# Designs tried in a protein design run: designed miniproteins, single chains, continued (4). Part 31

Each design is a single chain, and the fold is of that chain. pLDDT is the mean over its residues in the fold that is shown.

## One batch from the design tools (miniprotein)

Design m13041
Fold by ESMFold2-Fast:
Structure m13041 (fold): chain A 106 residues (1-106)
Amino acid sequence: SPLEAAIEHLLEALRALEQGDLAGALEHLQRALEHARAAGTPGAAQAAEHLQRAIQALQQGDVEAALRHLLEAALHLMRAAETLEQILKAIAAALRAIGLLFDLEL
């Protein structure tokens, strides 16, 4: 489903950020944005807004702002989730974003 694909690509983007792979993160965030827009639910539309802002923040080098928007995207995808598996993957994405925020060196 588009919603599941959005969650999976968000999770892969966060894994890429954990590895310092900015290019890979941007690729996955662009995929997550496309799929969130395709999902057609209000929660997915709100997630898409935050994914768009996260992409812009990363392109400007504002990693903290990007991670805050990725956390918001994960929470909106969790609210849009149709299955327990989707909820758990969205929670995993939120926790990874929180972990990266705490690991930020100023």
Scores: mean pLDDT 89

Design m13042
Fold by ESMFold2-Fast:
Structure m13042 (fold): chain A 70 residues (1-70)
Amino acid sequence: SEEEVQKLLSFLSPEVQAIIEEIEDLRFQSLLATFTLVNRLSEEEVREAVERVKEKETPEEVWKVLQSME
């Protein structure tokens, strides 16, 4: 839900939140926020993650791309 996504984003810096919010799909925002929190990504790393996932169509594809960045 939007409320759950906003809660996840609230644990991140305003700069990182802005980068993730460039993607409009809330499911993608949730996955990016979760991955960022778990892996403690820098602003630069979050930007790279967003660029890699923005052309994906499903949450499953997004998560596979993010896992490949470890």
Scores: mean pLDDT 81

Design m13043
Fold by ESMFold2-Fast:
Structure m13043 (fold): chain A 69 residues (1-69)
Amino acid sequence: SKEEEYRRAIMEAVREAVDRARKLGLTQDEIDELVHRVAQAAVEAYKKGLTPEEIREVARRVFEEHLAR
């Protein structure tokens, strides 16, 4: 279903963010904050009617913005 496709895109975006954060040596607190921000952005993108591909792009941008802090 379309709902499963969106759920998978959000889950994959969160997993990619966690994996990258761990490889970069971020603390558990930093990983938790990052996951929360990425998940919130992905859900908001879904609510705005963005495609699965656009949701993944939004998640990536939020991840990059978090690293720039």
Scores: mean pLDDT 80

Design m13044
Fold by ESMFold2-Fast:
Structure m13044 (fold): chain A 76 residues (1-76)
Amino acid sequence: MMERQQQIGLSSADLAIAIGEQAVKVDPSGQELLDRAKAIRDQLLANPQNAADLAMEANKLTEEISKYYRKSLEEK
């Protein structure tokens, strides 16, 4: 159970990092969201016992970064 949640969280964090890197190219103010995605990924690797909570945070951050990137494109 925990290992599966860790993999789900890592996948979400990796997606957030990928989107965040693209968002920062459009709007540098997205850097804090990218840094948070990297921090959550590191926490998922270090604390698998908290994987369920960290996976929820990673998923929420992926949604937040995706919305931020979309808004950055719309405001051009």
Scores: mean pLDDT 76

Design m13045
Fold by ESMFold2-Fast:
Structure m13045 (fold): chain A 97 residues (1-97)
Amino acid sequence: EAEKLIEEGIKYFGEGKYEKALEYFKEALKIAEEEGNKELVARTLMLLGEVYRRMGKYEEALEYYEKAKEIYEELGDEEGTKLAEEAIKLVKNILGE
């Protein structure tokens, strides 16, 4: 069920409907957290960060990317950790940090 919400969120994100994408991703995040699916939680946090970044809400994007990085590190997911680090560096560069 969380995966279907993510699919819908991705669809709306691709259409530039950022507020709608956030609704779907936040619902998916809640379900993934309740199910204890840490990999899905981290992926959904990355998607939320990406939506906020595309909206120009860089502080919120950074918070979500940092949360995703922590979970990927806990899981030993090197690829996920690297993707989150790259996203964090991009946002920090935009913010002049």
Scores: mean pLDDT 89

Design m13046
Fold by ESMFold2-Fast:
Structure m13046 (fold): chain A 69 residues (1-69)
Amino acid sequence: SMAEIEEIKKEAREFVPSDDPLSVATTMGSLAARRQLEEAADAILESITDEKEKRAFRLGYESALKQLG
């Protein structure tokens, strides 16, 4: 949504203290990718009703993120 785009842009500006649109756009790309992964994880977590299964999913997700950097 447009609101999500504006939030990503605001976060990018906080990360990169620069008025350069290209630097902001580059950071927005990185943040958008991270947010898409988080949104997918949240959607899966909402589909799981068992707290033990949720914990197992979170451990797997966090382990994967650590391996990716």
Scores: mean pLDDT 75

Design m13047
Fold by ESMFold2-Fast:
Structure m13047 (fold): chain A 100 residues (1-100)
Amino acid sequence: MPVVTVRPSREEVLEGETAIISVTVRNVPPGAEVTFTVLKNGKETTEGIDIVPLVIDGRLVGALVIIENAKVEDSGTYTVKVTVDGVTREGSVNLTVKEK
């Protein structure tokens, strides 16, 4: 059974900085089909977000969700859904982007 933990590298960032959300995934078999979905305030979001999977020895161990040039409107609750061979697990974090 996959286990997902989601944490911001910082809970608060300043406008124009890069915000990073760290996703840790455990119990992923080698070669498993893995899908990431990011929701912001309950709505799926893909614009302005990069997802970088982290793989060690052919096994997924996590991902980074990267928001470059963060804006105040990027503040919100981010939910990361991880689906491993049809089994979905999720975690959520609050991100605050402050005006400079």
Scores: mean pLDDT 79

Design m13048
Fold by ESMFold2-Fast:
Structure m13048 (fold): chain A 60 residues (1-60)
Amino acid sequence: SSEEEIKKEIAAISAQIQALGHQLGDLMANYDTNRSGISTVMQQINALTQQQNELIAQML
């Protein structure tokens, strides 16, 4: 992929991480009830962050 295309993909992933961050905040308002949901969202954020880092590495 072109560097410009990769940067666009990185930006899209950043938007997804930001949206999940907002969801995590909502879940943490009721921590004891949402403990498993919090874990799931954190795993999703971590996976997207790793994908974003892999795309950044492709430009090097």
Scores: mean pLDDT 87

Design m13049
Fold by ESMFold2-Fast:
Structure m13049 (fold): chain A 65 residues (1-65)
Amino acid sequence: SAAEIEKLRDNAVNMLNSLGKPAEAEQVAARIDELASDPSATLREIRGEVAELMAPVVREALRAR
């Protein structure tokens, strides 16, 4: 649903901004908007793409803990 995509977008942007990466936050938001503009795109596919873009940053954060 649109609400779930909006939550995904907000969550991804907030996480990247909290890590001091506002440029990457804008890039991820733009990519989500691009994917969401395709009516055939599934939430699962959008989540997968976002996960791939964020995986290196999240992996480093987890290793620091």
Scores: mean pLDDT 79

Design m13050
Fold by ESMFold2-Fast:
Structure m13050 (fold): chain A 61 residues (1-61)
Amino acid sequence: SPTEERIAQLLRDFDARLRTMSDEERDRLWRELVVEAARTLPMDDFARFLQGADEVIRAIR
C-alpha cells in the first residue's frame, strides 16, 4: 500500500542517517521523523512505524 511504502522509506532514511550522526543530531532527527509520521500516517500505521523504528535503533546498538 502507499502508506506501507511510506513507512519503509521513512525507516530506510532513518537508518541511513543515524549511522553518520552524533547523539544530539540523532535525537533531533528522531523527533522530526516522529512528528512527520504522526502528521502523515493513520493511527494504526503510525504504531507500525514506531515498532519498525525501535527495531532499527536496536540493530544499530
Scores: mean pLDDT 74

Design m13051
Fold by ESMFold2-Fast:
Structure m13051 (fold): chain A 80 residues (1-80)
Amino acid sequence: SMERIELWEKALAALAPQIPAEFIRPLAEYLAKRMPDASPAQVVALARALAERLAEQPEAAKDLGALKTLADEVIAEHRA
């Protein structure tokens, strides 16, 4: 839903400033599809986890594909 995408956009923009503005919306759409049942608390936790991973791997912020791969890793760790 648009509301879900906007929730991800807001969380990513606020908590993961390393992500280029142009990648926020496509990444938010990707995450909304990967986690359709994510609560607002889970959205915040995952955005924060992405920010922490990007602090260690800043090069991943340069490419949308790399950001999606990193997001998949964070989601897998969260679900394990």
Scores: mean pLDDT 85

Design m13052
Fold by ESMFold2-Fast:
Structure m13052 (fold): chain A 75 residues (1-75)
Amino acid sequence: VPQQAMEEAKRQALEDGASEETIEKAIELGRTGSGDVVKVFNEAYKLALEGGHNTVAAVNVAGLAVSAMVETLVS
């Protein structure tokens, strides 16, 4: 279920040190983005790195943005 996957990804990102602000911005990027998975992933990954997060947290933040995009498309 896309919503459950997004909730788990959010939890993982928080545990890896991502800020809730960065997570919220990534989710917004996914929901308002072009529907291009690669673009959404890259923009969220860049956002997390620019926010000072490590690579593991950045990957999880990027995954959250993609999950938010998919959830928007299937709702």
Scores: mean pLDDT 76

Design m13053
Fold by ESMFold2-Fast:
Structure m13053 (fold): chain A 84 residues (1-84)
Amino acid sequence: MAAEEAERERERERERLEAELEELRRKILEASKELEEKGGDIEKVTLLTAAALLLAAAGFHLELGDLETAREDLRRARELLEKA
């Protein structure tokens, strides 16, 4: 019954990616609030906006079951958030 094991691994991977998506969404909201309160340059605004768009793409790919693309989208979003 290798199919049941593969399905459970895929489900665990999806759950991990969904958790990462929620973590990054929260961090972007926190960074956006800080930007609103303290101010920031156009570069920071651009990086946060790009990260938010990648989170939207990751969510869409997770809904489609494309875990590989969702993982790449989340990786890029995290990199942009770290630069912001």
Scores: mean pLDDT 81

Design m13054
Fold by ESMFold2-Fast:
Structure m13054 (fold): chain A 96 residues (1-96)
Amino acid sequence: MPVLEELSPEELEERLAEARKHYLSIRPDAKFSDTALLIGRHWADVHARARALAEEIFNTDDEAKRQELLAAAPRETLASLEYDILELENQKKKAE
């Protein structure tokens, strides 16, 4: 669980700003409450870890290693891994 009660007002505002920046970069038409942005910061960290793993999987030609990485993935990252891999593939198609 994110420890919201131990955050200073300045740290809280920083996390809200980063969460907003992250989600507006992928959903520019989105509208969020401050509570949703704080929850979004926690999920932004989860998504960042999922993105790094997706990039490793995307750049891996070894099927056994790819399956190992997927099996070792934290449960919370699994929901975004498929999306992140598809996004990387779509960016590759748009580039050329």
Scores: mean pLDDT 62

Design m13055
Fold by ESMFold2-Fast:
Structure m13055 (fold): chain A 84 residues (1-84)
Amino acid sequence: MSEEEKKKKEIEEKIRELAELYLLQKEYMKNPSLLDENPELRAEFEKKAKRGQELLEELLKHYSPEEVRELVLKKQKEIEEEKK
């Protein structure tokens, strides 16, 4: 693989991970009381939120905030289609 292809794959993997984290956040937001009743789930959610922030900061080095949003939303739709 070329260096450009390696960088593209790394960026695509980060976009996918961030999209998966945002989909998980949507699930928790449907029932916020689950986080209040389960300290272990809340701790895991907080850890994943921190990871999401790290991924966002890395992607913002390569893209504008609007571009990151569009890429993540597109990947979220692809993941949701894969789960059908």
Scores: mean pLDDT 78

Design m13056
Fold by ESMFold2-Fast:
Structure m13056 (fold): chain A 77 residues (1-77)
Amino acid sequence: AAKPVVVEEKVFDVEVPSVDMLESLSMMGGGSIASTLSEDLSKSEVKTESTDDRSVTVVVNEDDEGVTITTLVFNRV
């Protein structure tokens, strides 16, 4: 049977001196969400993609209740 899917998106505008700092913030946010949603990190997939002015981290977690997809968008201002 198909499990329910929950999709969440959160957008942040951050003032950071470099793209590396932007990517680090995005990755830390994704890792924090993954560790909160699952005791078993193998059930969580975290993917980060960065450009010059934006970093996007997607966290996919599957458990007995369903699938949660959390997208974190960090914009460099």
Scores: mean pLDDT 74

Design m13057
Fold by ESMFold2-Fast:
Structure m13057 (fold): chain A 70 residues (1-70)
Amino acid sequence: AALTREEILKALLDHMKETGKEALDRDEILEVLRKLGLSEVTAKVATADLTRELGDVITREQLEEAIKQL
């Protein structure tokens, strides 16, 4: 099953809170999505969609704002 936008955004935010990171790059986003059980192809597509919307480096503030807009 495909993950929802809310599930993806919350997983990225949780990863940032657990690791103490203030920003995630494309490789870090891919790793989080792989840990959620997404295939390599699906993780790459979801990462491309997110970086197109939020930029190549996604901040905690951008994730919190994106979640509020759901």
Scores: mean pLDDT 80

Design m13058
Fold by ESMFold2-Fast:
Structure m13058 (fold): chain A 88 residues (1-88)
Amino acid sequence: VIEKVEKSVKEALIASLTGKPIKAYFAVEESEKEKVEKEVAEAEKEYGIKIELEFLPPAERPELKEEEREKKNKERKKLAEEIKKKAA
């Protein structure tokens, strides 16, 4: 779990090179929201990045989370590709 969070934060740092805040969507149970908020806050403080956190009920709308996450990931990927092209 920690290793996966660190990998996601590294990807967020790469996206931060675009100058945009990172948006993260989590589908978790009510009782786990506090845990996720603490982990995100620690990652923001440790890596000096800004993460906009949104919660989606996993039992209610998992498809909505996938759709929104896909949209955000495609947007980030396009910006990363543009930076890579300019750096080449």
Scores: mean pLDDT 58

Design m13059
Fold by ESMFold2-Fast:
Formats: structure tokens, C-alpha cells, sequence
Structure m13059 (fold): chain A 61 residues (1-61)
């Protein structure tokens, strides 16, 4: 998780607050739907593709 947080902040340019919300979202929704991903993207000011990539990094690392 620490490696994923570092990657998201340094490679994708996400804020610590955005990463915290992504982690909380993934804990509540381990298998999010496309609609849930779009809603989260709008909430965070990110694209759906950025949210998908970030959640994959959090799952894998």
C-alpha cells in the first residue's frame, strides 16, 4: 500500500487527500462497477481512466 500511494502521488500526480479517498472507496467497494468508478472520478476531479488505474495500483501493490 505504501508503494501504491507513492506511485499514485508521484506518477499520476494525485494529492494525498485523493489517494485517501481512493483507498477508502476500494475498502468499501472491492469490485466497483463502471458507474461507481465514474461517480468517484467526478467527485475527485479525475478521469474514469485515472481512477481505474489508481484502483488497480492500490490492489496490486
Amino acid sequence: SALARDLLMHDLGLSEAQVDELEAFLAAHPNPTDAQLRALAARLGLSPAQVRGALEALRKL
Scores: mean pLDDT 82

Design m13060
Fold by ESMFold2-Fast:
Structure m13060 (fold): chain A 94 residues (1-94)
Amino acid sequence: MSPGFALFEEAGEARSAGDLERAAALLEEALAEPELAGNPLVLIQLALVYERLGRYERAADALAEAADSLARHPSGAGLAAALRAEAARLRARA
């Protein structure tokens, strides 16, 4: 298993255990690994964890980054638009 995917797996376990602070830290470490840099799935999971922690601005930033990543591919345009709309809603709560 690559370091990034191992961190992503451990983040999933932390989230299942309700340890949201640890889950966020592990997802941030996973995104720092080259194989997961800018990965929209990891960014969406991080945004969900940040929202549950009440970190709405950071959740919005993660969704916006995921949307930017997805918008680089024509098939991702619709999901990118939806994630940008959600980011705007979360930012309004911050």
Scores: mean pLDDT 85

Design m13061
Fold by ESMFold2-Fast:
Structure m13061 (fold): chain A 84 residues (1-84)
Amino acid sequence: SAAAAQAAAAAERQATLALMQQQVPQYVAQLAKNLPNLSEEEQQLIKEQIDEIIKESQEAIKNGELDPEEQKVLEQGIAALKKL
């Protein structure tokens, strides 16, 4: 049962990592494409949302809730978002 729990946790971690590897770059790419086509007011609101996402992601990294591979994906995402 302990071995089964560890296997289930590992599978869930891999699924989460794969999802993050797909979703984080896609989200950044969509923002980079769409952001210049928005009004100044909409751009400001989205930038405020990006700042909140960066803050929450940094707090998750700091809290040690993520494995090193998940942390790397978030750090890459944060770096990409900061360049927008």
Scores: mean pLDDT 77

Design m13062
Fold by ESMFold2-Fast:
Structure m13062 (fold): chain A 122 residues (1-122)
Amino acid sequence: SLVRNAERAVALATEAARLLGDTLADVQAGRISREEAQARARRAAALLQEAANLASEVSKDPEVRDLALEAVRYLQRAAELARQAAASSDLAEMGRLLSRALGYTNIALSLLQGVLGELKRR
């Protein structure tokens, strides 16, 4: 079901946003080790990639195609930034990458909510 795929994408992106935000706050406060921050960034990247794959399936519907493809683009960019954060040995660089990943994730969430709203109007 396209609605179920959109709902799952929203849930995964929401979990990723929470994880990115919590990890960023912990990095900025010096409350987290580099290894733990890298592990959380890897998990966020995986969640964002799964959300992008689901949003890509939703984009097969012509009525939501453009909006869903825009969401895929932001989710993929957020996942790439989270992967770069996971590969960083510098907590300050990791913080900058996580902040950017969170920004793109929030844009993608807004787009996915729009997709879900259109699908539920049928």
Scores: mean pLDDT 93

Design m13063
Fold by ESMFold2-Fast:
Structure m13063 (fold): chain A 95 residues (1-95)
Amino acid sequence: SALAERVLAALRALSEEEKEKRIKMLEEELKTASPEERAVLELLIRAIRSEEMARRFAQALADVQAQIPVISTPEQEQQALQLLAQRAQEILAEE
């Protein structure tokens, strides 16, 4: 999908310095994250470090967008987060 391709391109465009900075920011965010946010953040950290995980993360985002195309209410935001977290947990469990 176009979203998966854009996300993957953005991850591939990161320099090594930008990768290190982003990982540090995400690791700090992880300390206070909810269980759902934690799964997504852990997958994103792995996606920054690994091309394989980057592809899987990009596809997970595209899958969530396909199921919830419009996010305009707190309920829709929570549903999108839960779906993304579930997909992230599935991906992480396959390691």
Scores: mean pLDDT 82

Design m13064
Fold by ESMFold2-Fast:
Structure m13064 (fold): chain A 65 residues (1-65)
Amino acid sequence: GLYRVTVLKDGGAINLETGEVLKAGTVLTASRVGVREDGLGWAVDAETGAVYLFDASAVEIERLS
């Protein structure tokens, strides 16, 4: 399935491999998304395969398919 992940605040998501942080308003199309009970979330970028970590409160997640 595909997901839209919208970053709500500067530094709200971080690339797990590079350490690059995403700015508020960044939109990712993710092939996979997970959120833990403790609020730790992750997404896999559908185009690049990059893994992003976030706090669930720092993003909006919408299922596209």
Scores: mean pLDDT 85

Design m13065
Fold by ESMFold2-Fast:
Structure m13065 (fold): chain A 56 residues (1-56)
Amino acid sequence: KTELVQLIKKEIPEATEEQIQEAVDLADGFVAVGFPQNLANKMALAILKEEVKYRG
């Protein structure tokens, strides 16, 4: 939870509070379906990076 927020702020400083919350919710969703927390955090971070890179 806190670790993902810190990673987003470090790696994607332009991310909005809304985008950070969406990434946290996405990571929680991955954990709920059986992914380990560390992998869920990495997947959510990677998805947010792609969104910010080419969001329009």
Scores: mean pLDDT 78

Design m13066
Fold by ESMFold2-Fast:
Structure m13066 (fold): chain A 80 residues (1-80)
Amino acid sequence: EQKERDKKILEEYEELLLKVREAVAEGKISEEELEKLRKFLKELEEKYTEEYENSNPEEQEKLAVKVAEEMIPLLKEILK
């Protein structure tokens, strides 16, 4: 049943990314908010790079879900 949960997380992440892209195009996201998003993404990439390199394909997919889970709250905050 974890697969259904993971799928919903990825679907929510994709939907939020589309909304952020639209908001950026409309000038609704500030430079400060974009900088915060870029910094957080870089920190997540640095945090999970070593684990990702040492993971098998199934574990790499789970890491992608974990990154999505970490990103979702920030994307929701930025879209307010």
Scores: mean pLDDT 77

Design m13067
Fold by ESMFold2-Fast:
Structure m13067 (fold): chain A 71 residues (1-71)
Amino acid sequence: MPLLEEVLAVVEGASAREILDMLSTAFSPEELQRWRLSDAKKIVERLRERGTSEEDIEEFLKWLESLGVKL
């Protein structure tokens, strides 16, 4: 599975940039480099722990679904 940051770097567009900006608020660069798409459930758990809004989490989940990632 590719690293989350690598996928975000390849996918150009407003949605990918908005997701990266949101994740950069919740996670350090080192944490982002270690996350994989297979870690999606753990990423969501950490986003909730760090105070990310449910609206931002829903946008992240929709983005993952567009990539074919199952939770």
Scores: mean pLDDT 69

Design m13068
Fold by ESMFold2-Fast:
Structure m13068 (fold): chain A 64 residues (1-64)
Amino acid sequence: MSVEEIEKKALERLKSSPPTRSNADAVVVEATDELRKAGASREEIVRVSTKLRNEGLKRVEEAS
């Protein structure tokens, strides 16, 4: 799976999951692990994890 595919899958999972901090954190951890397995650079891992954390935080905030 490419970095782009991992990012898309993780974003889709965030959007379809309940907007909880626990779910957002789990998606970020899973995506980060998949990125490492795919041989993603540190820069790519930071970019994707930051994007996912920001999206997750937005969803939790919207549900509050």
Scores: mean pLDDT 81

Design m13069
Fold by ESMFold2-Fast:
Structure m13069 (fold): chain A 96 residues (1-96)
Amino acid sequence: MAALEKKVEELVKKIKEAAKNNNIEEVKKNLEELLELGLIGEDAILELGKEYGVEELAKEVVKLKLLYDFIPSEELKKKLEEAIEKLAKALAEVAK
């Protein structure tokens, strides 16, 4: 658990730094890595959304990830990728 928590903290730091630098691709990559960590990563994304005032975009990402994990489909994968892109762009815009 401690190692996983440190991984989450490191990814969150990378997201915040990439967002400040308007590096949307790096924000996306680190958001995707957080989602791969499961519930602890999903919680971190929700906290980021709340901190940056984009909570609804963060909720949509987590919701689509949960749906995709339960019922995998190309449509859900595309929607998840689009939601991650929207969240990444929003975080970068707020981080200015």
Scores: mean pLDDT 86

Design m13070
Fold by ESMFold2-Fast:
Structure m13070 (fold): chain A 83 residues (1-83)
Amino acid sequence: MLILPVVLIDKKTGKVIGEGQVILDDLSQLVPGQRILDVADFAGMKPGEGYTNEDLARVLVNGVIVSAERVGDTLIITVELET
């Protein structure tokens, strides 16, 4: 089990939609096309500037992983909403 700082980026805007901590068993679970809710848990999440708690919640429930990368101790996950 890994607990890492996480930054969620909105693919459409390129902006940070939320920041906090991610809890997951293995980084290999962060596969493009997977729903983020199915592979990761989150703690202490706060919306990014210009986003609401509702926007963040929508991404955490319905967001799909576009890409994921580890930069130092931080996970950067780019997400998009299904159309």
Scores: mean pLDDT 83

Design m13071
Fold by ESMFold2-Fast:
Structure m13071 (fold): chain A 93 residues (1-93)
Amino acid sequence: DELEKAKELLKDPVRASIVIALAEASKPLSAAELAKMTGLSQSTVSKALNELEKAGIVKRIVDKSGTTLYSLSELGTLAVIELKDELEKRRKE
């Protein structure tokens, strides 16, 4: 089950932070932009993005300028919806 495997990967807070940032932006982002948004090092983000890409959670895009960008796949979008629902249920507001 691809969705269950994706959800398992998102139990890691680093990967969860990256996919939430991608979902909030609703646009392709570079590893450097994700590092700034999450407060993680670019090397940590790049390693996590490589793992998320291999799992089919994120898509790697190279723009016409040769810049590597990342966006959520359909699988990644579904996994993030479930992750956000779980996190929001834990907010006490």
Scores: mean pLDDT 81

Design m13072
Fold by ESMFold2-Fast:
Structure m13072 (fold): chain A 65 residues (1-65)
Amino acid sequence: MESISETLGRAEKLIREGKYDEALELLREEARRHGLSDLVAENALTLLRLGRYQQALELMKQALK
């Protein structure tokens, strides 16, 4: 859980800097580490780009269930 939160925080910073490709790859690697699909990472990126950090975090946590 802490690892996912740290990854989302780093991805959010990259998005604010306009580094969307780096943010997406970071999210994909985190998703793959937990056996999640790349689609979960792509949806998390979309939520982070909309400033919806809590929804992105909840999406990643729910996908682990």
Scores: mean pLDDT 81

Design m13073
Fold by ESMFold2-Fast:
Structure m13073 (fold): chain A 84 residues (1-84)
Amino acid sequence: SAEARAAAQRAARAFLESRFDLAARYAIEGGKLLGLEEAVRAAEAALQAEGDPLVPTLRAIGPITRHLGRSLAALAAEAEPLPA
């Protein structure tokens, strides 16, 4: 439902607000190492946005985090403790 989506988005936002700086720094450094110069510039510009930089920054780091996130999601699926 729309209410459930809104609640999930607020929870994700609260989590990302607490980890936003680390996530952005991590993605920017990863992008530099991967040579994703345009994505790095977009992310750095989005971090300077007036008002709410969270969503623009997450969108800008999307291409970087896709590479890292897919690898991390696969690794997390293997590393996270499964119920016995």
Scores: mean pLDDT 65

Design m13074
Fold by ESMFold2-Fast:
Structure m13074 (fold): chain A 104 residues (1-104)
Amino acid sequence: GSLAGKKANRDEMLAAIDAHLARTTDPRKRRVLEAAKEVLENPDLTPEQIRELARKAGLPDEVAEALAEMVERGVDPETIASILLHAADNELTAEDVRRIAEAG
């Protein structure tokens, strides 16, 4: 579904991430899910902070850069978090990130 940047949607996404974290034992997936949670808890993160966060989560530099470019363009934190949630279960390229951003 489309995320409307509403607090209710953010709170629901945070609850979903916490439930996913409680069921996840894979260290890579946990790092990416924790990054998604941090984005939702800190909606004013700068492009540089998002780039750093994505790198700490173990995402490729090109994916980190694509996420930072989205933040610079004013893409909602909920959209960034949705991409990170998808990245937890899937290997993403920078092109995949840009395609998801345009679709959603």
Scores: mean pLDDT 77

Design m13075
Fold by ESMFold2-Fast:
Structure m13075 (fold): chain A 91 residues (1-91)
Amino acid sequence: ATERLRERVREELEKHKDEIIKNMLNAKPGEVAYELEIEDPELGARLRVKITKNEKGEFDVEIEADGVTPEVRRFVLEELNKIIEEVKKKK
């Protein structure tokens, strides 16, 4: 029942990966580097992601998940952490 939501997250991140990395590298302290909102009314699922560059130059990840399993939430966090690690390697 969650495969469709996982696939939508994967597709959005893959489609925009280079742009997301570029925006995160160029973001100034206090700026929102990335936002994603996905809703699936048929599943009663809603996922919001926000990545902000903090004053220390680190990335703060906020995830709001309604009607989403812990497995899908963990998948999203793991995919975002992979992108953050790629950004760190390019510094």
Scores: mean pLDDT 80

